# Designed miniproteins, single chains, continued (3): the designs that were tried, part 54

Each design is a single chain, and the fold is of that chain. pLDDT is the mean over its residues in the fold that is shown.

## One batch from the design tools (miniprotein)

Design m9862
Fold by ESMFold2-Fast:
Structure m9862 (fold): chain A 89 residues (1-89)
Amino acid sequence: LKELKEEAIRELERLLEETTDPIVRRVIELAIELLKKYDFLTEEEIEELVRLARELVEAAKADDVLRVIGLALRILGLILDIELREEKK
């Protein structure tokens, strides 16, 4: 899992280099912070986060504003869910 987490962080950092959109950059930065902060994320959660981030960057490249907003909200929702799980511990 440590290798998957490190690979996910590298992929998200690479995606930051591919976009200048301030909303997209901020959402990816929050995802990177989450991965660095918590060790209890599942493989599926890490993979979903990276998948959504890739879709977010592609939507931004396509100037699909509504899709960017929708994907950003989905990523933020996942981040909040993980944060709430930490609070319960």
Scores: mean pLDDT 81

Design m9863
Fold by ESMFold2-Fast:
Structure m9863 (fold): chain A 76 residues (1-76)
Amino acid sequence: SHMEEAEKHAREIVRHIDAQDEAGALRAFEEALRAYPEDPALAVRVLRLYVDLARTHASHVNEAAVAAIEARLAGL
């Protein structure tokens, strides 16, 4: 489903963030946008939900990578 694929993309982005791979996180985000050109806002909503979840449960989140993704989103 659309939601299941969006969640998969969000999980991939979060994995890169947790791994301190800012470039990988941005590439995964751009891949998500290409997968949903008609509704990029849905993918971003799912991403924010997963980032908030990761901040709550993970011991470490790369805030710079999150900020870069949010800046890219603001340009949409």
Scores: mean pLDDT 62

Design m9864
Fold by ESMFold2-Fast:
Structure m9864 (fold): chain A 81 residues (1-81)
Amino acid sequence: SIEEELEAVLEEMRTLSPEEAVELLKRTVDRLREQGAISEEEAESALAYLDELAAQKASKTEILAAGQLLARSVLERQREA
C-alpha cells in the first residue's frame, strides 16, 4: 500500500545521508506521481523544493520534515478518497 511504502521510505531516510535522503524522496515523488497519488503540479512543486534543499545543503532534520509533510499530505488525501 502507499501507506506502507511511505513508512518504509521515512524509516530508510533516517539511516541515509542528507544527500541520499533527498534522492530517495525525489524517487518517491516520481513514483507517487506515476501512481496518481499526487498531482503533476504537486510533484513538480515537491521536486523543486527538494532540489532547493539539496542546493542549500539542508540539514537531515529539514529533509526528514519534508518527507513527513509529503507523507501526511498523501495519507490525508487517501483518507478523503
Scores: mean pLDDT 83

Design m9865
Fold by ESMFold2-Fast:
Structure m9865 (fold): chain A 77 residues (1-77)
Amino acid sequence: SAFESLSPLAQRAFRALGLLEPGPFSAGLVASLMGVSESAATRALRELVAAGLIEDLGGGRYLLPEEMRERARQLRE
């Protein structure tokens, strides 16, 4: 699947997104959640957008669709 083709950092980011409340988020929030730099978080999020797992809303904001949030939560278990 698209998820298994991702880098380890992007896979970790996707699993971490499953813990977030619904709604738009920033690379800075993901960086803090993962304990990585904002540039590393941005790279992971770009991979997730390219894989079709999250949406780029512009302005440095992203969205995890409901169906993908459920999948991300399953991958943490």
Scores: mean pLDDT 82

Design m9866
Fold by ESMFold2-Fast:
Structure m9866 (fold): chain A 100 residues (1-100)
Amino acid sequence: STKEVIEKIKKITKETIEKIKNDKSLSEEQKKQLVEAVEYLTKQVIKLIEQGKYEEALEYIETYGKKIIDVLLSQGLPEAAKIVEEWVKKVKKLVEEAKK
């Protein structure tokens, strides 16, 4: 159900935020900015799912997830980039399963 998918996305996002907060390569300012970016992206994806716009939700997470990853890699933060990449992959899988 839509509700179960949203609950799973929220859980995975919370776990991802904890990984970001515990990443020793990130400054406190970088942690804050990355957490805010992940939370905002999650809010937009959930909004699209609630509207039944699963394909738009997939495109949104992929497009903006890639932008976050590219920024982190440009800053020499490959461990943080991997955390975001794994989060994007998990969210995409849940949205794809919900579309059925």
Scores: mean pLDDT 89

Design m9867
Fold by ESMFold2-Fast:
Parts: sequence; C-alpha cells; structure tokens
Structure m9867 (fold): chain A 63 residues (1-63)
Amino acid sequence: GLLLRIAAHDLGVSVAELRALLRQSEAAQLAALRRIYEEKGETRSDEQLRRMLAALRAVAAES
C-alpha cells in the first residue's frame, strides 16, 4: 500500500527490498535497518531501530 511505499522511499530502498526484509528474522531486519541508516550517515540505537521495525511491520500488515 501507499504507507509501505513511503517507508521504502524514506529508507532509500525499493518496495520489493523492504518486503523481502520484512520476511526475514527480526535479527536480520534489525541488522539491515542499522546498515541502511549507517549508509545514510546516521547512527541509530537498538531501541530506535526496534521501534522503527515495529512501525514498518504494522504498515506491512495493513498492506
């Protein structure tokens, strides 16, 4: 849906890549989000990444 497309754009990934990420284990999802932010020049805490992951999973469940 639209929200998942917006999330993918904000992360700088394709919708297909984001959907593939959300099918992986939580540990793999956290590692990938950390990498995405690191590539953007941003450092996020584990707590921030877990909160973002929870939001992404909620959006994907509605899509």
Scores: mean pLDDT 79

Design m9868
Fold by ESMFold2-Fast:
Structure m9868 (fold): chain A 70 residues (1-70)
Amino acid sequence: KPALSLDVQLGQMVVMISKHRKDKEVVKKMLEIESRTYELLLKATSPEEQQQIVAEALRQILELELEADK
């Protein structure tokens, strides 16, 4: 059963970062998550692992977004 493509998930990450571009501290933390995600993707050997890594990164970005709204 097809999960969201890796490209779509990475696009969602970029859109979330773009939404918070006025808050440089939040953007910095989101960019750190993105960098870590790419490092993990380089070590992943299957598309399923890659999708799971990106999904986890999106969760972390959403958590930062919720914290920024405080």
Scores: mean pLDDT 72

Design m9869
Fold by ESMFold2-Fast:
Structure m9869 (fold): chain A 80 residues (1-80)
Amino acid sequence: DMEAKIEQQLEALRAQAKAAGVAEDEINRILSEARAQVEMAEELKKRGLTTIEQLDPEEQQKLVEEIKERAEEIYRELKE
């Protein structure tokens, strides 16, 4: 189960950050960025791709911007 594996990785990341004394707000930012990257990796897989490097440079730039926008959206939801 890809979702369960992702949740396991995110929970491990959260636990490590919390153990390191990172503030909850910063943990939420880190998790938002990680979640956005995972969602983009799943989108690439749906297109039959395994890495972002398989895309043209212009399409790579668009995906990077989409990841940033998605991370900001998730972070705002968690920040509320």
Scores: mean pLDDT 76

Design m9870
Fold by ESMFold2-Fast:
Structure m9870 (fold): chain A 63 residues (1-63)
Amino acid sequence: GAIEEALKSVEKENGLLDPVKALEELTRIAGVEEHKVMEALLKTRKESGLVDPKELLETLKSL
């Protein structure tokens, strides 16, 4: 879907996401609430500061 395509466009070589870039791309999608995206990013952020796209998608679907 549109969310999965947007996240794939900002994936790093290691398959992880920069949360700032993920937020920018997801908030461009109509019907995506910035507050929910921010909450999902905070919940899924790893010690490295990066985010797993699969964990992010699962969290967004639960919000």
Scores: mean pLDDT 79

Design m9871
Fold by ESMFold2-Fast:
Structure m9871 (fold): chain A 85 residues (1-85)
Amino acid sequence: VSKELILRAIGLALRAIGLKLDVENDKSIPEEVKKEALKLAEEAIKLTMKVLTEDLSDSEAEKILKEAEKLIDKAEKLIKEARKK
C-alpha cells in the first residue's frame, strides 16, 4: 500500500475513534442515534485497520478507504442532526 493511502487510513481511523468517544460521552444524543453512529464508526475502524494490517493492492485499499469515509460521513451527519435539534 502506498504511503499516501497509509496516511489516509490513519487519519480516517483517528476520525472514527474520536467520533466514537465523542458520541459515547454525549448524553444529549438519543440512544438510537448513538447506537447507529457507534456501529458506523466501529465498521469504519475495522476497514481502516484492514488497510493498515493487510497486504492489499493500492486499488483495493482505495476502495476500502472510500467505504470507510462514507461510513464516517454518515455517522457525522447523524450526530450533527441529533445535536441540531
Scores: mean pLDDT 81

Design m9872
Fold by ESMFold2-Fast:
Structure m9872 (fold): chain A 57 residues (1-57)
Amino acid sequence: SVRDRVRALARALFAQHPEWLDADLDALVQFFGQLFPEASRAEIREAVEEVRAEFRA
C-alpha cells in the first residue's frame, strides 16, 4: 500500500538522518506529500508518526 511505502521511506530517512526525528511534523508531511501525491495528508501523517514512535521506543 502507499502507506507501507511512506513508512519504508520514513524508516530509511530517519536511519540515515536521525536529526529529522525532531523535525516539524507538518514539514515532514509536506515533504512526503510531494513524493507520494497519491497519499492523503492524514495517511502520510499517520505513517510518519508511527515510524517516529518506533525510532523513539
Scores: mean pLDDT 83

Design m9873
Fold by ESMFold2-Fast:
Formats: sequence, structure tokens, C-alpha cells
Structure m9873 (fold): chain A 102 residues (1-102)
Amino acid sequence: MEKEKLEEERKKAEEEYERAEALSREARAHYEEAEKSTDPTPHKRAAGRKIAEVLGEDPDKVVAEVLAGSLKENRRLVVIAEATAGVYRIHASSLKLAEEKL
């Protein structure tokens, strides 16, 4: 019974990590397109929306910050989103190790 609950929590954590990883990869791709584009605005908006989803922040606030910021500042936000996905991965891995030891 307790092992089944831990397995469910681990599966949920793995799904949250996979979602955060996918969103952070999309944010990186949009950011890289913004660096290459003569019109970075639509790519910055797309990156900001994906960053907001990973961070659990207000998308309008994050998009406004990305649009007002430099590409260097935008890169910092993408790195923070990628690091946040990494935290979800560590959490999922920790639950898996706990399940294997029960």
C-alpha cells in the first residue's frame, strides 16, 4: 500500500520532469531563433511563454521581462528554466531510488 503510493508519486514526478524538460528545450529553441532573427520579438514572446510555464510564473510578466531585456538577460532566464527542469529530474530520481530500496 505505501509502496503503491510512492510509485504513484514517482510517476507524477517523472511526468512533471518530462514536461519541464520539453518546455525548457522549446524555450532554448525560441531563444536561439531570436538570436538569429532580424525580428526577434515573436521568438522572444514564444521563449518567455515557455520559461513562464517551467517556472510557474505569470506568462504576461515573464514575456514583458524577456521583451524588455537584452538577449544576454534572456539567455540567463533560459538557463534558469533549464536548471529548474534539472531540479524536477533530481526529485524524480530520488523517488525512484526510495522505491527501489523498499
Scores: mean pLDDT 85

Design m9874
Fold by ESMFold2-Fast:
Structure m9874 (fold): chain A 100 residues (1-100)
Amino acid sequence: EEVEAVRKRLAETLRKLIHLLAEMLGKDQEEVDRWIKTHPDPVELLKKFLELAGITPAQFQALVEGRITEINGLPLTDEQRALLAEIDRLSREYTELLRK
């Protein structure tokens, strides 16, 4: 129901963010897209984003809060910031829904 809708939206938002980050870092887009398609779980997608960005979960929180404004020396775009804010919002919503 609502849990599935939020989970789907979170996964879609994470996939878009991973794709944009991979483009920014000059990664192989076909390899990244293949990996994304085989890993629909939001938790695994978030782990992949952190790996590509080279940041910790604590740094991810700082990034969402605007305390960090770049990844690997590259400044974040407005689109990337919007996606990060959406991921944070959806992650909190998803966690609350799992608690009944």
Scores: mean pLDDT 74

Design m9875
Fold by ESMFold2-Fast:
Structure m9875 (fold): chain A 76 residues (1-76)
Amino acid sequence: SASAELVRQALARSGLSQRELAELTGASVGAVSRLLRGERLKKSSPANKRLEDFLLLLIQGVPAERAIAHVRALAA
């Protein structure tokens, strides 16, 4: 889907792997994989919310460094 492609392109621009994104947000690699396929996350959790918000920031053109700093502050 178009949304899945935007998510994949945003992740590629950030330089992060799926595993690194999972570690950054506290989400599972499975949750990252679902969003990359354009699927909705079934479980509501702070980690899944951080994952969704991080990818949204990247899609909106926020630089990866600033998006990473924002998510780290939320996870602390």
Scores: mean pLDDT 78

Design m9876
Fold by ESMFold2-Fast:
Structure m9876 (fold): chain A 50 residues (1-50)
Amino acid sequence: MEVRREGDTLIFTDEDGKVTRLPLPEASEDPVQAVAAAVYLAIYRREKEK
């Protein structure tokens, strides 16, 4: 699970390597969800990494 920015697009990657592209304007409309997802992914990766 990872979150990357490509200038105009946010890229979400699941454990299976599934990539989902979300345009910034769309993501900006739901800033709370975008932030929550990023935080959740960061915590989840921490457990998986170690």
Scores: mean pLDDT 60

Design m9877
Fold by ESMFold2-Fast:
Structure m9877 (fold): chain A 79 residues (1-79)
Amino acid sequence: NLQEALEYLSRAKEAALRGDLEGAIEHAQQALDALKASSNPSEQAIRHIQEGIKALEDGDLEQALRHLDEAIRAVKEAL
């Protein structure tokens, strides 16, 4: 569900902004799972979520937020 993926991405971004990297990774992973389960998955959104998760794992907050914002944009365009 694209709407569900968008909600999880918003939670991931909020967690990242609070410095809760573990929570951000968890929510980003939930967004990825919801997006892959959608009948019309956005490959661009999937790639940005995966890159965002990698950046969060590396502690690169600026890159993580950039990728999460791009994923949110791609999901909204597909919604």
Scores: mean pLDDT 85

Design m9878
Fold by ESMFold2-Fast:
Structure m9878 (fold): chain A 79 residues (1-79)
Amino acid sequence: MKKAEELLLEGVKLLAQAHEAARQGDIEKAKELAEQAKKLFDKGMSLAPKEERPKLKEKAKQKAKELGVDPEDVDAMIK
């Protein structure tokens, strides 16, 4: 589970950077960072057992709140 958690938390950090790039008007950089975050979320969830996915998702959403990212954006990406 450590690898899955690492990937999800790294994805949240990239998503926070994507939001900051968008706020600065760098839409291309924001798009690239968001795509990288999505890939990390997909990989992290694929490595996690089904029973652990809700807990990992909640950890990612909590990290998003800490970084000033809407946790619902994380929820939408971890489908």
Scores: mean pLDDT 81

Design m9879
Fold by ESMFold2-Fast:
Structure m9879 (fold): chain A 80 residues (1-80)
Amino acid sequence: MNLFELLNELRKLVGEEELDLNGPTSYLTIQNLRYLSAKALTKAEEKFGLKFISPEDFLKLLIEDQEKVLEEAIKAIKEL
């Protein structure tokens, strides 16, 4: 899955609304997806009592590593 698909899967697990691909394209910039992913991870940590990565450290990662962090977070939540 790409970052957008992973973010939407994580958002569903934390009880947030799915992002719409038909929304304003400027809102779905790669930079905004990265920030939304950091926020979704923080929400998941709070909701499930898990600890993954700080928002600041997440935003320093390459996109491929951000995708891996989201995949690991989704897996950890599903294994609860």
Scores: mean pLDDT 77

Design m9880
Fold by ESMFold2-Fast:
Structure m9880 (fold): chain A 95 residues (1-95)
Amino acid sequence: SMLDEIRAKMEEMRRLQDETLELTLRAIDRVQQGDLAGAQADLDRARQLVERLRELLDEMKKQNAPEGVIRLMEGMLGQAVQAVQAAQAAVQAAQ
């Protein structure tokens, strides 16, 4: 059902958001430690997870998921994007 699909995608989106946030925090920490190669690898992986989050959101929008679900998912994507941008700025400043 649509509701079961929403639950499954929300759970996946939460896991992807959590992993993205962890990777971006680790990238920033690695920049501070002088591990620029490790920081770049974490940042690249975090960017890939953000693309997966966008795909999940786009799929739910195409299926006309309830507006409340879409807003929650947009919030999760927004937080992940902001975290990646912060990590990217830290990596660029250290180069």
Scores: mean pLDDT 89

Design m9881
Fold by ESMFold2-Fast:
Structure m9881 (fold): chain A 82 residues (1-82)
Amino acid sequence: MKEELEKKAEEELKKAIEYTLKAVSALSRGDFKTAEEYAKQAVEHFQRAIDLYSKVDEEKAKEVEEFLRQALINIESLKAYV
């Protein structure tokens, strides 16, 4: 059971990273609206990964939470381009 939760947390984290890369790609193309949409999806997957890790690995949950905090600051900067 714990191993299943850890694998699911890892899958959610991988999806969060995938959406983050898509957001960065959209930014490099000047598509700020699409970048914001992908960034929001990344945040949702990061939050799911944090919840799952908090049940099996509190240290990893803390690290992902801090990474998400930094990502949110970057999303706030995108508002300047709207």
Scores: mean pLDDT 78

Design m9882
Fold by ESMFold2-Fast:
Structure m9882 (fold): chain A 71 residues (1-71)
Amino acid sequence: MEEVIEELEANPDDGLAVARLIGLIFAEAFAEAEAVVGEPRNREQLFEWLDIAGPLALEKLREVERRVEEA
């Protein structure tokens, strides 16, 4: 993730770096959601996972945008 952020800071127009970054942010958000609520086994638990993963992904994306803008 950090390596991809550094690449994007050096070349903000790199669409491949942007795609990799988005994928890594979502992967981390889902991993963190699973660590908090565990593996979803029914619809209710799946919605709990998504309710955690979505905001986490957005928070991580905003943090990256802030870092890129400051570079």
Scores: mean pLDDT 71

Design m9883
Fold by ESMFold2-Fast:
Structure m9883 (fold): chain A 76 residues (1-76)
Amino acid sequence: PTEVVAVEVRTLKEGDTFTLSGTAAPGTRIVVQLTDEDGNVVAEKTAVADAQGNFSATFTVPKSGTYTGTALAETP
């Protein structure tokens, strides 16, 4: 099963950074996706929650626009 652990929507300029962070059980695999305003996934990263349960992913925005970042944790 998957759990949505973070969602954020931002309007950004080309070259801006989008950082999505959150918490999950230590060792959990998290898939982080950056989606543009047309619903296209423009970037995807995999993170693993550390021993304290923290994770983060940073993206560089390729074009000015409104982006949605979504973090999905894989749960047992």
Scores: mean pLDDT 80

Design m9884
Fold by ESMFold2-Fast:
Structure m9884 (fold): chain A 79 residues (1-79)
Amino acid sequence: MVREIYESMSPEQQRQVDELQERLARHIEAGDVEGTDRAVDELTRLLESASPSEEQKEAVRREMEEFRDRLLAATRDRA
């Protein structure tokens, strides 16, 4: 679902996602749990805003919640 939404995004929105993913990777590498959490929240909101249906928005929230839990755990392991 998230990948399909990304592929349907405008080039400007895709660039914003790419920038957020770069920031997210840097926060994870640094063990910055707070920064990782904020970047995931920003990414989730951007993906929701690009989702045309409530069904897709709910799917994004579920997928991003699972992704967030895994990324926060990985970030803590690096800290």
Scores: mean pLDDT 80

Design m9885
Fold by ESMFold2-Fast:
Formats: structure tokens, C-alpha cells, sequence
Structure m9885 (fold): chain A 58 residues (1-58)
């Protein structure tokens, strides 16, 4: 995998432990849409922001 693909997966794994399955599904769908339309780096940035937000709520 590319480094962006590996990082995206790692960040999504972090999110799965920080939120409900429903919230995780919503973010994973949006992240995939961003990757498909704006590229992998944009998807990584989006998921990274979601991790930061979830950590602040934890």
C-alpha cells in the first residue's frame, strides 16, 4: 500500500476505538468519498481531524 493508504487505515483503526459504530460508519463513508473525489491525502487529513475531535470528547 502507499503511505497515505497505510496512514488512512491506521487513523480509521484509532477512530473505531473512540466512537460508536454508527459514528464510525458515517465517518468511514465520508472519508471514502473524500478519497475518491479529492485524493488519498485529503482523506487522511479529514480522518486525522476526526481523530483529534474524538480524542477531545473522550
Amino acid sequence: SSQNDDRYRQLMDQLSSLMSPSDYLSISMQGQTIRDTQGDQAGVQYVQQQVRQAQRQS
Scores: mean pLDDT 83

Design m9886
Fold by ESMFold2-Fast:
Structure m9886 (fold): chain A 73 residues (1-73)
Amino acid sequence: MEAEELRERAIEGAKAAAEGYKAGDATKYTGGALRFIGETLDLGLVVGGEEGGKAGNEALKEGGAEFLGEVKA
């Protein structure tokens, strides 16, 4: 499933960004953040239209929650 794969990759990027942020690792943080954004944009494009916007927004919310949870832990 292409959309599910992109969503999973986006969330992995968010987790990597959080780990990098907590560690003070600018390279890991930047790489994770770029992956999170890129995979979320690809998800929106693949699904398309209003449904793509909803899928992207859900991935952003989940990834954002994951990032904030990891950073606060």
Scores: mean pLDDT 79

Design m9887
Fold by ESMFold2-Fast:
Structure m9887 (fold): chain A 84 residues (1-84)
Amino acid sequence: TTTINLGETVTVPVGSTVTFTSDKYYIEAPGLVTVEPGKSATLTLTQEGTYTFYASEKKGVKGDITGKINVTGSGTANVTVYYP
C-alpha cells in the first residue's frame, strides 16, 4: 500500500481510497464529503472523472486551497490529503 501526500493533482485508479484530514481547515469535496477540522474521512472513488476539493476555515465556503484527484483505469491506491 502506497500513501501519497496530495498537493495539487494526483491520478489514481478506479476503486482507490482517499483520506482527507486537516488540523484547522474544512475540506470539502462537493457531492462526496465535508471534513471538519481535527477530523478525518476516507472515501472510495469508484467512478472515473476528476474530483476537485477545497480547504477553507469556514464550512461551506469555497477556499483558495484547492486540489484535484483524477480517477482513471483499474488498480488500487491509497492517497492522503493533509493540510496543517
Scores: mean pLDDT 72

Design m9888
Fold by ESMFold2-Fast:
Structure m9888 (fold): chain A 69 residues (1-69)
Amino acid sequence: PSEAIRNAGRYAVREAERRLRSELSPEQAEKAIREVRKAADEAMATAASPAEVMRAVAQATHEALRRLK
């Protein structure tokens, strides 16, 4: 993956972690963060653009909040 894709993934995960920790209990946040990190790793391996990685992380974050909140 390009540096831009890796940077987008790191940024998106960091923002997701902040949101998840603010909206969920510590235990739920840890579970959600693991799922988001997995989605980010998969997206960074296959994505053609930074926008695709950002979208994948946003979807994983939304899905975790929907299930756990």
Scores: mean pLDDT 81

Design m9889
Fold by ESMFold2-Fast:
Structure m9889 (fold): chain A 68 residues (1-68)
Amino acid sequence: LLDVSTDEEMQKIAEEILKPLAEENPEAADEAIKLVLDEGEKNNGKLSKKEFEEVVKKAAEEAKKKYG
């Protein structure tokens, strides 16, 4: 991605959403990261900030259901 703000903001969004999950259940956080990466690849590795936030939230919920 060419947008520097997108890179830093995406990283912060992922950290904020996944940090509580990683502290309570590292395995669930790892699974959520894998789901986010898989979704990114299917979408040509390019997502808007809103789309990325939704993908991270859905991945966290799926991982939490699987491991918690």
Scores: mean pLDDT 70

Design m9890
Fold by ESMFold2-Fast:
Structure m9890 (fold): chain A 90 residues (1-90)
Amino acid sequence: SEKEKFQIEIDEGVLEVDYAVQMTVLDRQLAKAKAAGNEEEIKRIQEEKKKLEETYRKALFLIRKGVVTYKQVIDLTPEQLEELVKKLLS
């Protein structure tokens, strides 16, 4: 229904804003680590950015399929998120 489509659009928008905020924080931390020449921090932050991108992509997919809301998806473990994605692709 039109109401269900509207709710999905809201959940997508909230997820997108949350992702953008978290990514901006990581980008600022990365810039600071690069300026300091801290190779260990650079690697750690790059790995956190990669995990955030993977989580965002999976969460967005599940929300778009109407399987979860934003509030539900943020409470999922990475393992639960992966299992739900695999179940929908099978």
Scores: mean pLDDT 87

Design m9891
Fold by ESMFold2-Fast:
Structure m9891 (fold): chain A 66 residues (1-66)
Amino acid sequence: AEERIQAVEAQAAAATAGLDAHIKSFRDGAKANPEHAKDYEGNAAFAEKVKADVLARSQAEAERLR
């Protein structure tokens, strides 16, 4: 059903929007605290990996429902 595919895509969009906000926050934190920049950049990189995993899972689920 189209509604299920839309729900999966909407959940992925909401999750990735949240992750994008966290990634931006971590990178802004690195600029504000250069001595801790490595920790902030590490957190940003982890969030980017989580975002990629969310998108891949969402795409696979949408294809399964087609």
Scores: mean pLDDT 80

Design m9892
Fold by ESMFold2-Fast:
Parts: structure tokens; sequence; C-alpha cells
Structure m9892 (fold): chain A 60 residues (1-60)
């Protein structure tokens, strides 16, 4: 759990609060924290979402 929060902060550049909310959402949906492969997938999705959101918001 702590390692997942640290990985999300370090690799996805999200805040501790955002990382904790992601883990809580996962626990709510699946009853367990994400595994290593799921964390890597989450990081990729967050980075893609940040890029897409920045491009849309930068348009005005």
Amino acid sequence: MKEVIEALQTEAGVSEETAENIVRGYLSLFGRPPDKEEVERIIKVVLLGQKASAEVRARR
C-alpha cells in the first residue's frame, strides 16, 4: 500500500492525497490494493490523462 502511494507520487507526479484517493477507489471496487502490474497501468493512464487534459485546457 505505502509503496503504491510512493510510486504514484514519484512516477505519475500526483499529490499524496490524489494517490491515496486512487488507492481507496481501487479498494472500494476490488476489495484489495492494486498489484504491481495494475500500478504500472494506473501510472500510464494518469500520465495520458494529464497530457490530454493539458492539451484541451490549453485551447482556452
Scores: mean pLDDT 74

Design m9893
Fold by ESMFold2-Fast:
Structure m9893 (fold): chain A 100 residues (1-100)
Amino acid sequence: SPEELREKIAELVYELSQLYSDYLNSTDPEEKKELKKKIIEVAQKLLEVLRQHPGATDEEIQRFEELLKKIQEAYKNDDDDAFLEAVRELISLALDLLGR
């Protein structure tokens, strides 16, 4: 159901936003590393649900794939600024889709 997919996207966006907040408030490098892994896992789940959403365009799906790749690359390179920027943009795009 489109309504069930929308609810699942909302749940994943909320989870991603909470993990993002937890990351910003953490002072422990090991905890931050685990939070980054969880963010990547939730972002991957979000992309899979978005692929099933009838309101998502091919261009929007490609943009989410590009952002997920940027998140993964920033994680491997230990680039916190690039990681946070890509996560913020992914959340913003998912929220825009929910508003349609």
Scores: mean pLDDT 85

Design m9894
Fold by ESMFold2-Fast:
Parts: structure tokens; sequence; C-alpha cells
Structure m9894 (fold): chain A 63 residues (1-63)
């Protein structure tokens, strides 16, 4: 499902959240702002068609 796949950056951000990292830690690692990280997470959840943020994180953890 090519049109429903995460970008490499979106996958990385979700994986870091699944590992328990904060938005500030993720932003520092990627050279982004915490607000930009939050927006990437919202888009990643939407692209996965996940019913919640927690569901999206669980899908990435399973990969």
Amino acid sequence: HMSRRLTPEERRVLRMVAEGKTLDEIAAELGLTPEQVREMLRRAVERLGAPSFAAAVKRIRAE
C-alpha cells in the first residue's frame, strides 16, 4: 500500500516515541522543533489509518 506508507522520517519519529523518548529529545536528535515533531506524529497516525496515537505507536513497535 504505497500511498499509505510512512515516510522514513515519520517511521523514525514513531519508533522513538515507542521507545519512550520525549518530543524534546526527538526534536534535538532530528534537528527539528518539538512542534514540528508533534505535527509529523499527527500526520503519521493519519497515514496509518490508526484510530489513535497509541494504536499507531503499537504498529511501529510490532515492526
Scores: mean pLDDT 76

Design m9895
Fold by ESMFold2-Fast:
Structure m9895 (fold): chain A 69 residues (1-69)
Amino acid sequence: MKELAQEFQDKLRKRLLAGAPGTNDTVAKTLSELFGISFSTARKIVEESFERKDSLYELVERALKAKES
């Protein structure tokens, strides 16, 4: 979990530094790529986490559970 959260943060940061907008779509694409889940699944997770005010670790945990399902 800790390593996955760090890897997600690093990939998201690189994407933002490359000029990607700081939107839920950018976060969802990063989750989709890291966890190998569909973009639609990742986007749903991001939207739900935003509504719940989830931490970075909670967001990563949700993505991991979706991959394991």
Scores: mean pLDDT 77

Design m9896
Fold by ESMFold2-Fast:
Structure m9896 (fold): chain A 66 residues (1-66)
Amino acid sequence: SAAERRAEAEAYNEELRANPDHPVYLVAREVAEKLREIGDDIDKAIAYSKETGASILEALRKFLKS
């Protein structure tokens, strides 16, 4: 039931809050760092496209490979 799934999610969240070194937090931080790096590369690609008139796809290929 929805109530049972909610209770399971709340119990899991309590375990996560009780254990700040839980492996899921390490994975979440690593994913967040990679997403930030990708976001920065996308922002650079958008700026490059606007400055040079290059297509966004060409700009993304330039910055996502670096």
Scores: mean pLDDT 76

Design m9897
Fold by ESMFold2-Fast:
Structure m9897 (fold): chain A 93 residues (1-93)
Amino acid sequence: MEKLKELAEKIAEFLESQGYEVLSVEVHGNGIYIKIKGDPAEVEEIAKKVAEFLESQGYEVLDIKVDKEKGIAGISVRLPDGTLVQIVIEVEP
């Protein structure tokens, strides 16, 4: 879907602007999956930055779930058209 691909590209560009190395970006169904290189322990801080960025772009952030041990965060977002999207950020060492 073009809308989710554009959103995924914006998030990846934002993460790169913050100094993170984006390893992969994938879109499957209503999910956006982004892998970055870094310290998995910082995934909570990274997820908060992404959530703040999304709100600044006019998206509604509904929930943030963090697994620090795995270096994974899930952000639930509502698009302006009412579509619910899951954004998954994985931090690989």
Scores: mean pLDDT 85

Design m9898
Fold by ESMFold2-Fast:
Structure m9898 (fold): chain A 68 residues (1-68)
Amino acid sequence: SMAEVDAEVATYAALLRAALAAGEVSVEQARQAIDQLLEKKRETLSPEELAHLERQLAAVAAELEREA
């Protein structure tokens, strides 16, 4: 569902922000992790849920770059 996608994105974004703040990952590595999540979800989500996830993850990536 879209709500499950939103919840997963929120959790993942929080984890990436924490890892960046701790110096555990670079912004480039965080972007790569986002791309990997999207590819993994291609097998389990509908095309509409994938489009929603892609938009949500693009917003997260933009926010992380702005915060860096």
Scores: mean pLDDT 81

